Designed miniproteins, single chains, continued (5). Designs and how they scored, part 68

Each design is a single chain, and the fold is of that chain. pLDDT is the mean over its residues in the fold that is shown.

## One batch from the design tools (miniprotein)

Design m18500
Fold by ESMFold2-Fast:
Structure m18500 (fold): chain A 82 residues (1-82)
Amino acid sequence: SELVEYYKEKLKTLLDAAEKEDIPEEILLDSLKKLLEAMKKTLSKEEFNEVLDFALEYLKSKNLPEKLKEKLIKLLEEYKKE
């Protein structure tokens, strides 16, 4: 799906910016929540779970502060349960 690839690329860009310290934590969390809400409304359940699984694996590979990484993982896992 073109939308799945679009959202995967958006998430990669956002998480890459976080690793480079180019984005403040508050803006990162707000941007991520907005992307997750958009994905929930536009993707099927299967496509949404595919993007969430991708984001979780990508996030785990990133060199981020441990506390920030834990917050982001928790947020993604909360959306996966909905």
Scores: mean pLDDT 84

Design m18501
Fold by ESMFold2-Fast:
Structure m18501 (fold): chain A 114 residues (1-114)
Amino acid sequence: SKEEVIELLERALGIVRELKAIFQEALDNGKLTPEQKERIRRLVAELREIADKLRELYPDNPRFQALADGLRGLAAMAERAIENEDPQLFKDLLTAADSLEVALRELIEELRRS
């Protein structure tokens, strides 16, 4: 249903926002803590699950496919960032997360208006 899709998108938005907060803190402090890395791994797993569900529900919708690709891309960036702990990777992730947050918010608003 439309409501179930909105719930998936709201969950994705929550994860994107939490990843932004963790990586901003890591950038400010110059490192990721072991607890933050474990949290990121859990968020990445959930983000991939949501992306796969969006692909399955709307396989022929290019907007939903692009969003699912973006979510999987962010998950891959987060895994690379926790492996390498490079501040440039943290910055790149924050930029990608900002773009996805806008896309998620816009799609949620459009679906709520329909």
Scores: mean pLDDT 89

Design m18502
Fold by ESMFold2-Fast:
Structure m18502 (fold): chain A 70 residues (1-70)
Amino acid sequence: SEAKKKIIEKLNSLSEKNRTAVQYAMTLLKYKGYSEEEVIKILVEELGLSRKEAEKIVKKAKELIKIEEE
């Protein structure tokens, strides 16, 4: 689909670490039903990101989810 292509292109523009983090955040938000704050905490604890980095990752994940839903 066109949406899937756009998501892949955006993910491929990120570093491998950031791409993995964004994909994980998308899974937590969309399929596990965690809140943004819960996902930020998980990214900090499991991936060793700073809170600011985790917030940027969650923002990117939300942008990609919006593309997928439209």
Scores: mean pLDDT 81

Design m18503
Fold by ESMFold2-Fast:
Structure m18503 (fold): chain A 75 residues (1-75)
Amino acid sequence: SLEEEVREIEERTLAELAAIQAADPEGSPEARREMLEVLARAYEELIKLAEKNGDEELAKLFREALERVKAALAA
């Protein structure tokens, strides 16, 4: 189901973010960049999932979130 696939992406993403934080507990700019890259990949997967399920409103929200993450990566 859509809910199960979203949960799998969320669980994987949270685990990757936790691993980055554990490897760099002081929160360097490099760790922050890696976390933003993880979030960007997660939102790209969520956009495809929402589109596959015909949920255009959800896809739009995830695209807006991805644009914010990309802006943070470019800063």
Scores: mean pLDDT 87

Design m18504
Fold by ESMFold2-Fast:
Parts: sequence; C-alpha cells; structure tokens
Structure m18504 (fold): chain A 67 residues (1-67)
Amino acid sequence: MLKELKLATELLIALAQGNVDKARELAEKIEDPALRQAALDAIDAYESGESLETVARRIMRALAAVS
C-alpha cells in the first residue's frame, strides 16, 4: 500500500508538471497489476485531454480497491 501510494502520488506530480514520460515510468514500477493498468489508462486519458482531477480520481479509486 505505502509503496503504491508513493508511486501514485509521484506519478500525479509528474503529470501536473507535464512530464508524461516520467509518469509512465512511475506507473510501470507499480507492483499491483490492477493499479498499474489503472495508472496507465489514466495517463492515456490525460494525454487525450482529461483533467488532472479526473485522472487523480481514477487512480485513487483503483488504490482504494487494493487497500
């Protein structure tokens, strides 16, 4: 949990900075496959024009499911 929360937080910070490559790198380090896939899907949605708020909600929902 703490490791995934840290990675999810760092990923969201990278997206807020516009660093999509760093966000994808961080998502790939997530060990839980469902959370990793949710993070990658959220990054794809962000690149497609979804807000950072929507992306954060997707990731937080996935994180809650693995708690």
Scores: mean pLDDT 81

Design m18505
Fold by ESMFold2-Fast:
Structure m18505 (fold): chain A 80 residues (1-80)
Amino acid sequence: MTVDELFEKSRKLTEEAKKLLEELLEKYDGDINSEIDLEEVFKLVEKYLSGERKEKLLKAIENAKTLQEVVEALIKYGLK
């Protein structure tokens, strides 16, 4: 995913999902290929998301290894 593609997709996210994306990018210095700490990512999801959207995203990322996988799941379930 390119930065421009990610920016365009982020415009369609809810405000909560945008804030989550921003903190994820800050935590991993914008490196989409970074290996994630799944426990810390789960804490961020719980901080910004609630209800069924949170549950769907947590299930989607249970086996995620990279920030790219988390971002793709967030775009899929974080849309307006």
Scores: mean pLDDT 78

Design m18506
Fold by ESMFold2-Fast:
Structure m18506 (fold): chain A 100 residues (1-100)
Amino acid sequence: MSEEQRLEEAREALRAARENLEKAKEYIKKAKEALEKGDIEKAKEYAKKALLLAIAAEILAAAAESLAVTEELREEVERLREEIREVGEEIDKLYEEIKE
């Protein structure tokens, strides 16, 4: 059992998940700005990019969770997954507003 390798891989996955989540938040902001300007097509494009990035973050967070051998890493993954859920809810609401 390579516990050290699991720790390194978990940290890498967690970092990558965080990066994708931050990019998703950026695209949500861009989608909202486009929607406020009446650019519905651009808002849809940014919302789709945000969704794909949020999905990538969730996949990476799940990988980090499976590799997390310490309580500190597990807690960090739990916090990240909670944030990913909130971002997913925001994206869902954004799509509902765009459909109007």
Scores: mean pLDDT 85

Design m18507
Fold by ESMFold2-Fast:
Structure m18507 (fold): chain A 96 residues (1-96)
Amino acid sequence: LLEEIRRAAAEAESLAEALEKFFKENPELTKKLQELEDQAAKAADAGDWKKAAEYLRKIAELFREAAEKSKDPKQKEGLLALARLAEGLARLAEAQ
């Protein structure tokens, strides 16, 4: 268990580094993602969980599109992981 946790942490760190580089190289996409995150947060604060889920799904779609266009396999892996996370959060928002 501890060894497996360490391996997962090391892999997560590698993906985080690849994602940091990706976001620095793609400032327009990063800005769009920040805007959608802000919209999702505002909708959630207002209790509009359906709207929050819609914005989270748009974020997931942008991550998937970015993964398709990336030539770096670690960036693709990280972007797809973020897309799955955003979809998971959208499902949680809809459950409210």
Scores: mean pLDDT 82

Design m18508
Fold by ESMFold2-Fast:
Structure m18508 (fold): chain A 59 residues (1-59)
Amino acid sequence: MDAEEEQIRNELLAAGVTEEAADKIIEIIREARRRGESSLSDEETSEVIRIASEGVEEV
């Protein structure tokens, strides 16, 4: 994991997102980068928000 991915993951965890949901979000970001994309598409951004919302749980 690079420093940028680690920072995003830490921010998600700090916001109350589960590790499983945070890892799914990081995978979406990695796939975009593998395609040479410097940013997420609108579709990918919507999916990230959806995963984060569903992956929040109180402990």
Scores: mean pLDDT 72

Design m18509
Fold by ESMFold2-Fast:
Structure m18509 (fold): chain A 117 residues (1-117)
Amino acid sequence: GERTLGVAVVVEGEELHVKVFDTRGELIYEETVPVEELPRVAEKIAELAKELGADRVFVVAGSAEEPELAREVARELAERIAELTGLPVTAVTVEAPSLEEAREKAEHLARAAARAG
């Protein structure tokens, strides 16, 4: 079956809350960084995808108040990860009334994609 690495990124102001789930949906990496560190985050995700032998990467960008920034983050992460790995990358955005709900929704979708293959 196909092995999918799941990534949840939640946008809060000028910060990104990043969580990475392995091909079984288990949390393997998390960090909070300023949005300008997005290229480094993409490099770390690419490294993890290669180490785990992922066949694809699924990115979920979540927000409560910044849907446009979440869309831009999802697009840029997908483009950079695809370029670094040569793997297919799917990116989606999710919006919720609160940052907590956006985080829960993004993490759920990223884990579900990782578990499904």
Scores: mean pLDDT 88

Design m18510
Fold by ESMFold2-Fast:
Structure m18510 (fold): chain A 83 residues (1-83)
Amino acid sequence: MERRKLIEEAEKALENDDYAKAVEHVFRALGRPGLAERYRDMFERAQKAATTEEEKQILKDIVRNMIESTRKLLEEEERAAAA
């Protein structure tokens, strides 16, 4: 699977406030499909439980940081593969 494309899809999911889908794509990009399914379900429940703007912002920040960190790892791998 194209790992870079999974990160791009995770970013789009985050922009649509679909945190569960974003997290699923992040773990799939890391080659961890089992964790992708488990964390998707956990974030679906967490997003439903987040009733305040502050709680929603915390979830968004967590997901954004996961995407950013994973993107940096994939960029390093792409540079190694291109060399």
Scores: mean pLDDT 81

Design m18511
Fold by ESMFold2-Fast:
Structure m18511 (fold): chain A 56 residues (1-56)
Amino acid sequence: VPTAEQFAALSPREGSALELVLERGLDATTPRELAEALGISVSTASRLLARIRALL
């Protein structure tokens, strides 16, 4: 899990994405599902998911 310092350094979008990943599980969260939940493009969601994976 991310440390409190890593969590505090996240942007609001990264924080929302992290909450969704923690709720659903990293392997269960696809870029498409993240894009739909956050109202962003699949490309942006893929990049965001890669950052979250690096934090976990």
Scores: mean pLDDT 72

Design m18512
Fold by ESMFold2-Fast:
Structure m18512 (fold): chain A 115 residues (1-115)
Amino acid sequence: MEKIEKEVPDLEVEFRVDDGRTALGAGERARSLTVTITLKKVYKKDENGNWVEEDINETHTITASAPEPVPVRELVDRVIAELEKLAQEYKEKGYEAIADFLERVARSLRAAADG
């Protein structure tokens, strides 16, 4: 997560597990995982090809849940699918930096869940 924040400092991610934990544990079980993504500012090319800063100020909340505790890996897989869909939507809108950030978040979640 820290490397992503260094590249685009105004993008934030928060993780919550059903007991209120903010950390993922490999081999743990949970009923829900919520990922909140706050997109404050991005760099994009304007119509003249110049890099400009744009204030986005969007927040997305993705929740994966199960009726019984499941491996955190399963909840992470569901969240990653939604993150990849969101990344594609931003890419189609021309926000490639946001799409790359979301894809990096998905990879980091996968790595954390795998331990």
Scores: mean pLDDT 71

Design m18514
Fold by ESMFold2-Fast:
Structure m18514 (fold): chain A 73 residues (1-73)
Amino acid sequence: PSDEEIDRAVYEIHLATLIVIARNLAKKNPEKKEEYDKLIEEARQRFDAATTPEEMRAVVEEAKKKLDEIEKK
């Protein structure tokens, strides 16, 4: 595989892990479910639109930031 394909696969795994975490946190905090659902939907849409490793990394980092913001609430 190309470096580009490897990078996409790696960031895809990172994003999938964050989605699992967000879904699990939504079950622990049902009052925040809508915020976690929005995070998942937006992150998936942004990742699908990402064409470079830098863009893919930015999506993952933004998802992590958003996850922290929801936890802070």
Scores: mean pLDDT 82

Design m18515
Fold by ESMFold2-Fast:
Structure m18515 (fold): chain A 70 residues (1-70)
Amino acid sequence: SLSTEVQQGIVRSAKAAIDVLEAGGTREQALEKARETLREYFEKAGVDLSDETIERYAEAAVRAAEAQLA
């Protein structure tokens, strides 16, 4: 299972991705917004994550957003 902070970061990023997709944005725009939201969240939380980890979590967030909208 993911840690509570990681789960919260992904949930916030999924919400941001939903907002982009509902506004008619592309999947790539949703990924960019998810990456931005994750970086901001983890920076404030004092958690240092690699770019590769941020990319993985952004992908998970966008997949969750797509599942919510299907």
Scores: mean pLDDT 85

Design m18517
Fold by ESMFold2-Fast:
Structure m18517 (fold): chain A 79 residues (1-79)
Amino acid sequence: SELAEEAERALEAGDYEKAIEYLKKLVEKNPDSALLWYRLGQLYAETGKLEEAIEYYEKALELDPNSEVARKNLEEVKK
């Protein structure tokens, strides 16, 4: 999708605010995508917004309970 391409370009440019903006639009269109919620959590963690990162990682785990990467990252931000 064009939004996914825009999110990737923003990430490559280090524009985390734009990447978050595009990822939020992607999860609105695909709310059942564990991967998109996981990526949103990862990006919030990278920008130091740990409370929001926790919420997004928990949403990713609700959709994919067997995600080891989401589980490990959630444990790290809860320290």
Scores: mean pLDDT 84

Design m18519
Fold by ESMFold2-Fast:
Structure m18519 (fold): chain A 61 residues (1-61)
Amino acid sequence: MREELEEIRKKIPTASKEELLEMETRVGVIKLEAAVRKDEELLREAEELEKEIREKLEELE
């Protein structure tokens, strides 16, 4: 899961709006899984990445 967050993060600068929306959905799933597992570090990393994706989506409007 952490490796998947890193791969998503690398794709953000070149991602299309559709790709960013798909990434946001996937990060949401990872965030939920991290909460269930009580993995506070993974949850924090997922929250930060979700914020980066949302900021990029706002720029593309």
Scores: mean pLDDT 80

Design m18520
Fold by ESMFold2-Fast:
Structure m18520 (fold): chain A 78 residues (1-78)
Amino acid sequence: SAEAEAYNAQGKELFAQGKYEEALAKYLEALRLDPTYAEAGLNLAKVLEAQGKTELAKLVRKAAEMGADLYAVLGFAE
């Protein structure tokens, strides 16, 4: 969706500024709106790596490659 794409773009800008917590929040909003949005998932994995969450980043990358529900993978879906 256009909204998910806008959140993904905002996340990329915040990541470029080193604002990792804010970038994470924007990527999560993109994935809440479009849970299979692979680009947002891969970008979120980069934030997780920057935060030292290497194993979670690997999981998110694999899930994105498989077209999985990334919002559920991150533990936000019921």
Scores: mean pLDDT 83

Design m18522
Fold by ESMFold2-Fast:
Structure m18522 (fold): chain A 63 residues (1-63)
Amino acid sequence: MITIDPETFEKLKELYERLKKNPNDIEAQLELQKIIMSLDDETAIAVVRALAEDKPLEEVFPN
C-alpha cells in the first residue's frame, strides 16, 4: 500500500492545487519535483500518474 507522511501529503496536495490553478507556477513545479524525487519509486510513480490523469491525490492514497 502506497503511503506518505501527513506533512508530505499536505504539501503535495497544496502544490497540486496550485498547479491546477496555474500550470505555469514555476515555484510549485520545482517544489513538486523535489518532493517526488525524495519519495520511493512506487509512491513517486503513483503521484506522477495522478497528475497526468488529473486525479485527486486522495484517490492515490486511500485511507
Scores: mean pLDDT 74

Design m18523
Fold by ESMFold2-Fast:
Structure m18523 (fold): chain A 68 residues (1-68)
Amino acid sequence: MAPKVSPREFVELLTGLTPSDAELARVEAAAARLQALIENKAPIEEIRKATAEFARELGAAVRAARAA
C-alpha cells in the first residue's frame, strides 16, 4: 500500500528542504528496516537502535541539503 506521503515529501514537510535522491535512498532504507523490525515484533533493543539509525540518516540528509 502506498503511503500518503513519500520520504521526500516527509523530509520537505519537516524541514522545508529538498534532499538529493542519494540522501533520500539512505533515509528510505533506514525507514524500511525500522518498519520491518516493528512488523516482525523484533526485540525492543533492535527497534531502538533502528530508530536511532533512522534519526541519524534523516539528520544527515537535512544537513547535506542545507550545505547544498
Scores: mean pLDDT 73

Design m18524
Fold by ESMFold2-Fast:
Order: structure tokens, then C-alpha cells, then sequence
Structure m18524 (fold): chain A 74 residues (1-74)
């Protein structure tokens, strides 16, 4: 599934972003979370499963909130 491949790739960027956050590189953390969002949004577009789409949309919103909190620390 193309959606699954995009979701896995997004997850890798999300993990990388979390590592950058933990090491204090907030600018890279934001960049990598934004990349994860782009890939999750592509996974939403590729998915035909309404439940999967709803969960992915919730994940995107959670990551957007995380980015806004990180921006306050810059």
C-alpha cells in the first residue's frame, strides 16, 4: 500500500524530530515534524480507509500543536 509506505516514512521523520528535540536542536525538530506532517497528509490522500484517515488527521493535528509549542521556545 502506498499509504502505508508514506505513513512509515512519516514515522521515521517524527522519530528523528523527537531526537532533535531531546538534543536541543529545536529548529531541526520543527523542520522534521513539518516533513512528517507532509508525508502523513500524502498518506491521507492515498488512503481509502475512513478510520485510517481519521487517525492520521488526528496525528497531523497533534504534530501541528507540538510545532507551535516548540516555536514558543525559539
Amino acid sequence: SEALKLEIEAGVYEIAAAVYKLTGDLEKAIEYYEKAIELYEKAIEASEDPEEIELLKKNVEALKEKIEELKKEL
Scores: mean pLDDT 88

Design m18525
Fold by ESMFold2-Fast:
Structure m18525 (fold): chain A 95 residues (1-95)
Amino acid sequence: MEEQLQKDGELDLEAAEELLEEARELIEKARESEDLEERRRLLDKALTLAIAAAILISGASFFSKDEEKVKKLKEEYKEVFREIDELIKEVEEEE
């Protein structure tokens, strides 16, 4: 019973890791784009993925015994949110 909850938590952590990786790729594309509309669209998608990852990590933290992985992913999504916030401010300052 606890073993099943732990397996579910591990799958959620793997899904969150993939979402954060995809969000980082979108952030890099946004940094390279000169089109303000495309930059905004990419950042909106990255933010959506980062929020989904944060929810999965928070849920998994109740079931996973891998405290180090949970801690690492929490640090990663905080960095992703900071980068998105910074880039959104840059877009708003341009127009």
Scores: mean pLDDT 79

Design m18526
Fold by ESMFold2-Fast:
Structure m18526 (fold): chain A 56 residues (1-56)
Amino acid sequence: MEKKEEILNEALKLIDEGKSWDEVAREINRLADKYGLTNEEKGEIMKEVEKIRKKK
């Protein structure tokens, strides 16, 4: 999987497990930094995850 897709899937898994948005956002930041993603790519992942979270 692409690194962005891996981070997105991990974030969605945390949401499904009932983790807070603060925990999800911290994990997205941690993984994005680990994988060397840009601030733009990190922002895209966060927006996508937040959109999905708000619809549940």
Scores: mean pLDDT 77

Design m18527
Fold by ESMFold2-Fast:
Parts: sequence; C-alpha cells; structure tokens
Structure m18527 (fold): chain A 75 residues (1-75)
Amino acid sequence: SAALRARLPVLIAQLDDPDPAVRAAAAKELSELARRHPELVRGVPGVREALERALDDPDPWTRFYAREALLALDA
C-alpha cells in the first residue's frame, strides 16, 4: 500500500536514531514488514544497506531484528 511505502523511509531513518529503543523498534517493524511484504521491502532503495549496517549496532535487539529482516528478504 502507499502507506507502507511511505513508512519504509521513516523506519530506515530511525535505524540511525541516537536512542537504541527507537532503533530496535524500527528494526523490529522492518523485520515484520520483510516477512509479510518481502517484495515491497526489497523495492525500497537503501533498505538492505541500512539493515546490513544495523547488524553491527551496539544494541543486541537491533542486531537481532536486522538479521531477521535480512533472512526474510533472502527467503
């Protein structure tokens, strides 16, 4: 949907938020979207690069959900 496409750039930006709780929440939502709508998420420029950077995040939940999102995109 148009609403989901508009949400994706916001989530990508939130992966760079100074608050780890915001980054973890963004990574979790991206993992849920990648599982439910993988083709839509794959179509967004920069999403894979942002998720790959999040694999090195100091927050363990951000890393966990970034890994889950990437696995869903490659399924």
Scores: mean pLDDT 87

Design m18528
Fold by ESMFold2-Fast:
Structure m18528 (fold): chain A 77 residues (1-77)
Amino acid sequence: MSKASPEKLEEARRLLEEGEELYKQGKYEEAVELYRRAVELAPEEVPGAYGVLIRSLIELGKREEAREVLEEMENLK
């Protein structure tokens, strides 16, 4: 995988912050959308993005989607 641009890293970090705020409000579906976008923008460079995405999917009962995200994370290495 290629290194993310500074602009993509900045947007990914902003999406993680907004997603965390939604997660704290119990808006897990909206948080998942923002976390998915963050991992798409900077899959190797944004620390913990996959972890919070997986956690949010588990909160929604979307266990199979959480497994798919875990497999995507494993394939990055």
Scores: mean pLDDT 76

Design m18529
Fold by ESMFold2-Fast:
Structure m18529 (fold): chain A 100 residues (1-100)
Amino acid sequence: MREEAERLVEEAERRAVEAAELLASSPDLELQAAAALALMQISVASLSEDLAERAEGVRRAARHLARAAEEAPDPELAEEVRRLAEEAVRLAEEALELVE
């Protein structure tokens, strides 16, 4: 179960990073700032030896990315960022259930 939780956290981190990098490609400075903040949050969470702390950090960053995507002027970029961010939230929540 811990190995499965670790896999889910790593997958959530990858999806969240991909969402943040995609959002950072926007010409909107506020969206670039939101992406940079999310990447920082993911990086800090990844340093934790506690899987629950890592999962919660990724879930929080991904939720911020999903919200920021709603303000994106490009609907295709907004949809892809939201999809990746929602997937990261789901994976992080699944990991949290396994760490009980």
Scores: mean pLDDT 85

Design m18530
Fold by ESMFold2-Fast:
Structure m18530 (fold): chain A 83 residues (1-83)
Amino acid sequence: MEEKKKEIERLKAMTPDELGREAYRLQQEIDRLRAERSKYIKEGKVDEYNKKLDEISRRLRMLALAAEGKTVEEILEEYEKFE
C-alpha cells in the first residue's frame, strides 16, 4: 500500500508530456509482450505472461487516472478495489 501511494504521488508530480511519454513506453511494452504471447504458451509460462500483462495494465490505469487529475486517495481507492 505505501509503495503504491508513492508511485501515484510520483505520477502526479509528472508534467503532461512526461505522463504521455510514460504511457507510450508502457503501451509499447504491452504490445511487445502480446507479440511474444505464443512463446510464453509454448514454454508453459502463461501465468507469468498474464502477471506481466496485468502489472503493466494496472500501471497504465494509474497513469490515466493521474493524467485526469484524480487525487492520490481516489487512485488508491480504485487500485484497492482490484487487489
Scores: mean pLDDT 78

Design m18531
Fold by ESMFold2-Fast:
Structure m18531 (fold): chain A 78 residues (1-78)
Amino acid sequence: SLDAEIDDGVVALSLAVARWLEKKGDYQGAAELLEKAIEKYPDSPLVPEAYRHLADVYEKLGQTEKAEEWRKKAEEAA
């Protein structure tokens, strides 16, 4: 696709920023950032990694059902 390298770069940056937000304890901000990246760039090869990261983030938020949903998406996308 046109701009595929840019799209992948944006998802990669979103993953890096999400990890930084998690280090700060901003799990809600990390979740929102990753969900927006997945929504905008669903075909990125980094999306399965983002799904797994979202599962971990929602577990930290105590949202077990959402964590399981994202974990399932990560497993299906692998």
Scores: mean pLDDT 81

Design m18532
Fold by ESMFold2-Fast:
Structure m18532 (fold): chain A 76 residues (1-76)
Amino acid sequence: KKEAIEELRKIGEKARELGDEELAETAEAAVKAIEEDDVAKLVGQAVRAIALANDPSLSEESRKLALELAKIAAKA
């Protein structure tokens, strides 16, 4: 739980550095879902992250971060 939150926060910071505001918001929402023990919201953020990982308008780096977010959310 705590480890997943820290990893998601790192993804959010990297997303902000890349200018990917939607990915940063997704990471923040995933952190909040874990803190609130809201499984439905966490699943929703994982689905959103998978969509971002497949978005060709995003940079390869942003898509890779989105995939990592989805993996962490699924593990949590």
Scores: mean pLDDT 79

Design m18533
Fold by ESMFold2-Fast:
Structure m18533 (fold): chain A 94 residues (1-94)
Amino acid sequence: LVEEVKSPNVEKQIEAIKKAAESPDTEKRREALVAGAKSPNKEVQRAVIEAASEDKDPEVGLEAARAVLKNSTDPELVRLATAAAIDVIGRELE
């Protein structure tokens, strides 16, 4: 429908999050993941959770997971974001 064509492309948003997660710039990763966490789309929020759990900087991963927890009302996404936060903390502790 015409209104859907004017909405941000979800697949492109997910690709942008994955690409940003590969950036060597810590601030770019943090900004992109937090912005993705504010998306009303569950698939975009899920991509943020995946990127958060894989991030080499535990502060970026934890902040992104917390952003999903703050912005999501979906119980499945809340569980996934909580698990990602625990994984990031565990990785930092070795």
Scores: mean pLDDT 74

Design m18534
Fold by ESMFold2-Fast:
Structure m18534 (fold): chain A 76 residues (1-76)
Amino acid sequence: MEEETERLKEEAERLLDEAERAVENGDVRAALSLLQRVSEIVKQLEKLGATEVAKELRERRRRLLERVQAVMNARS
């Protein structure tokens, strides 16, 4: 149980770091794909009762998604 929560948290953090780099490189498609994977991990964490971890990851994902939207809007 705890091992699953830690594994999912570490994976989500890795994906968020990767998404942040993708945004910085202007790779919107890669960033959106990575953020979608984070969303699935957050749902798994919520099912496991890891509500605080899920909340923190959801907030980080939301901030990155806003940055992706800003980049997309600037390109239009």
Scores: mean pLDDT 83

Design m18535
Fold by ESMFold2-Fast:
Structure m18535 (fold): chain A 63 residues (1-63)
Amino acid sequence: GVGEILKALYDYTATRPDELSVKKGDLLLVLDVKDGVLFLAKNLSTGEVGWVPAVALEPVGKA
């Protein structure tokens, strides 16, 4: 959900200007959720913001 940190499961290349490219292992802060299939996220490694498919991300464990 919004405010959680998710981890990229695999490399994903943006196919649209509003999408975010990620590399496997990148940490992303969720800013918004659309229809349960897309997350608006900030890549914490690059500082970039964009939409990424929910299926490319998983929750990270709490420390």
Scores: mean pLDDT 79

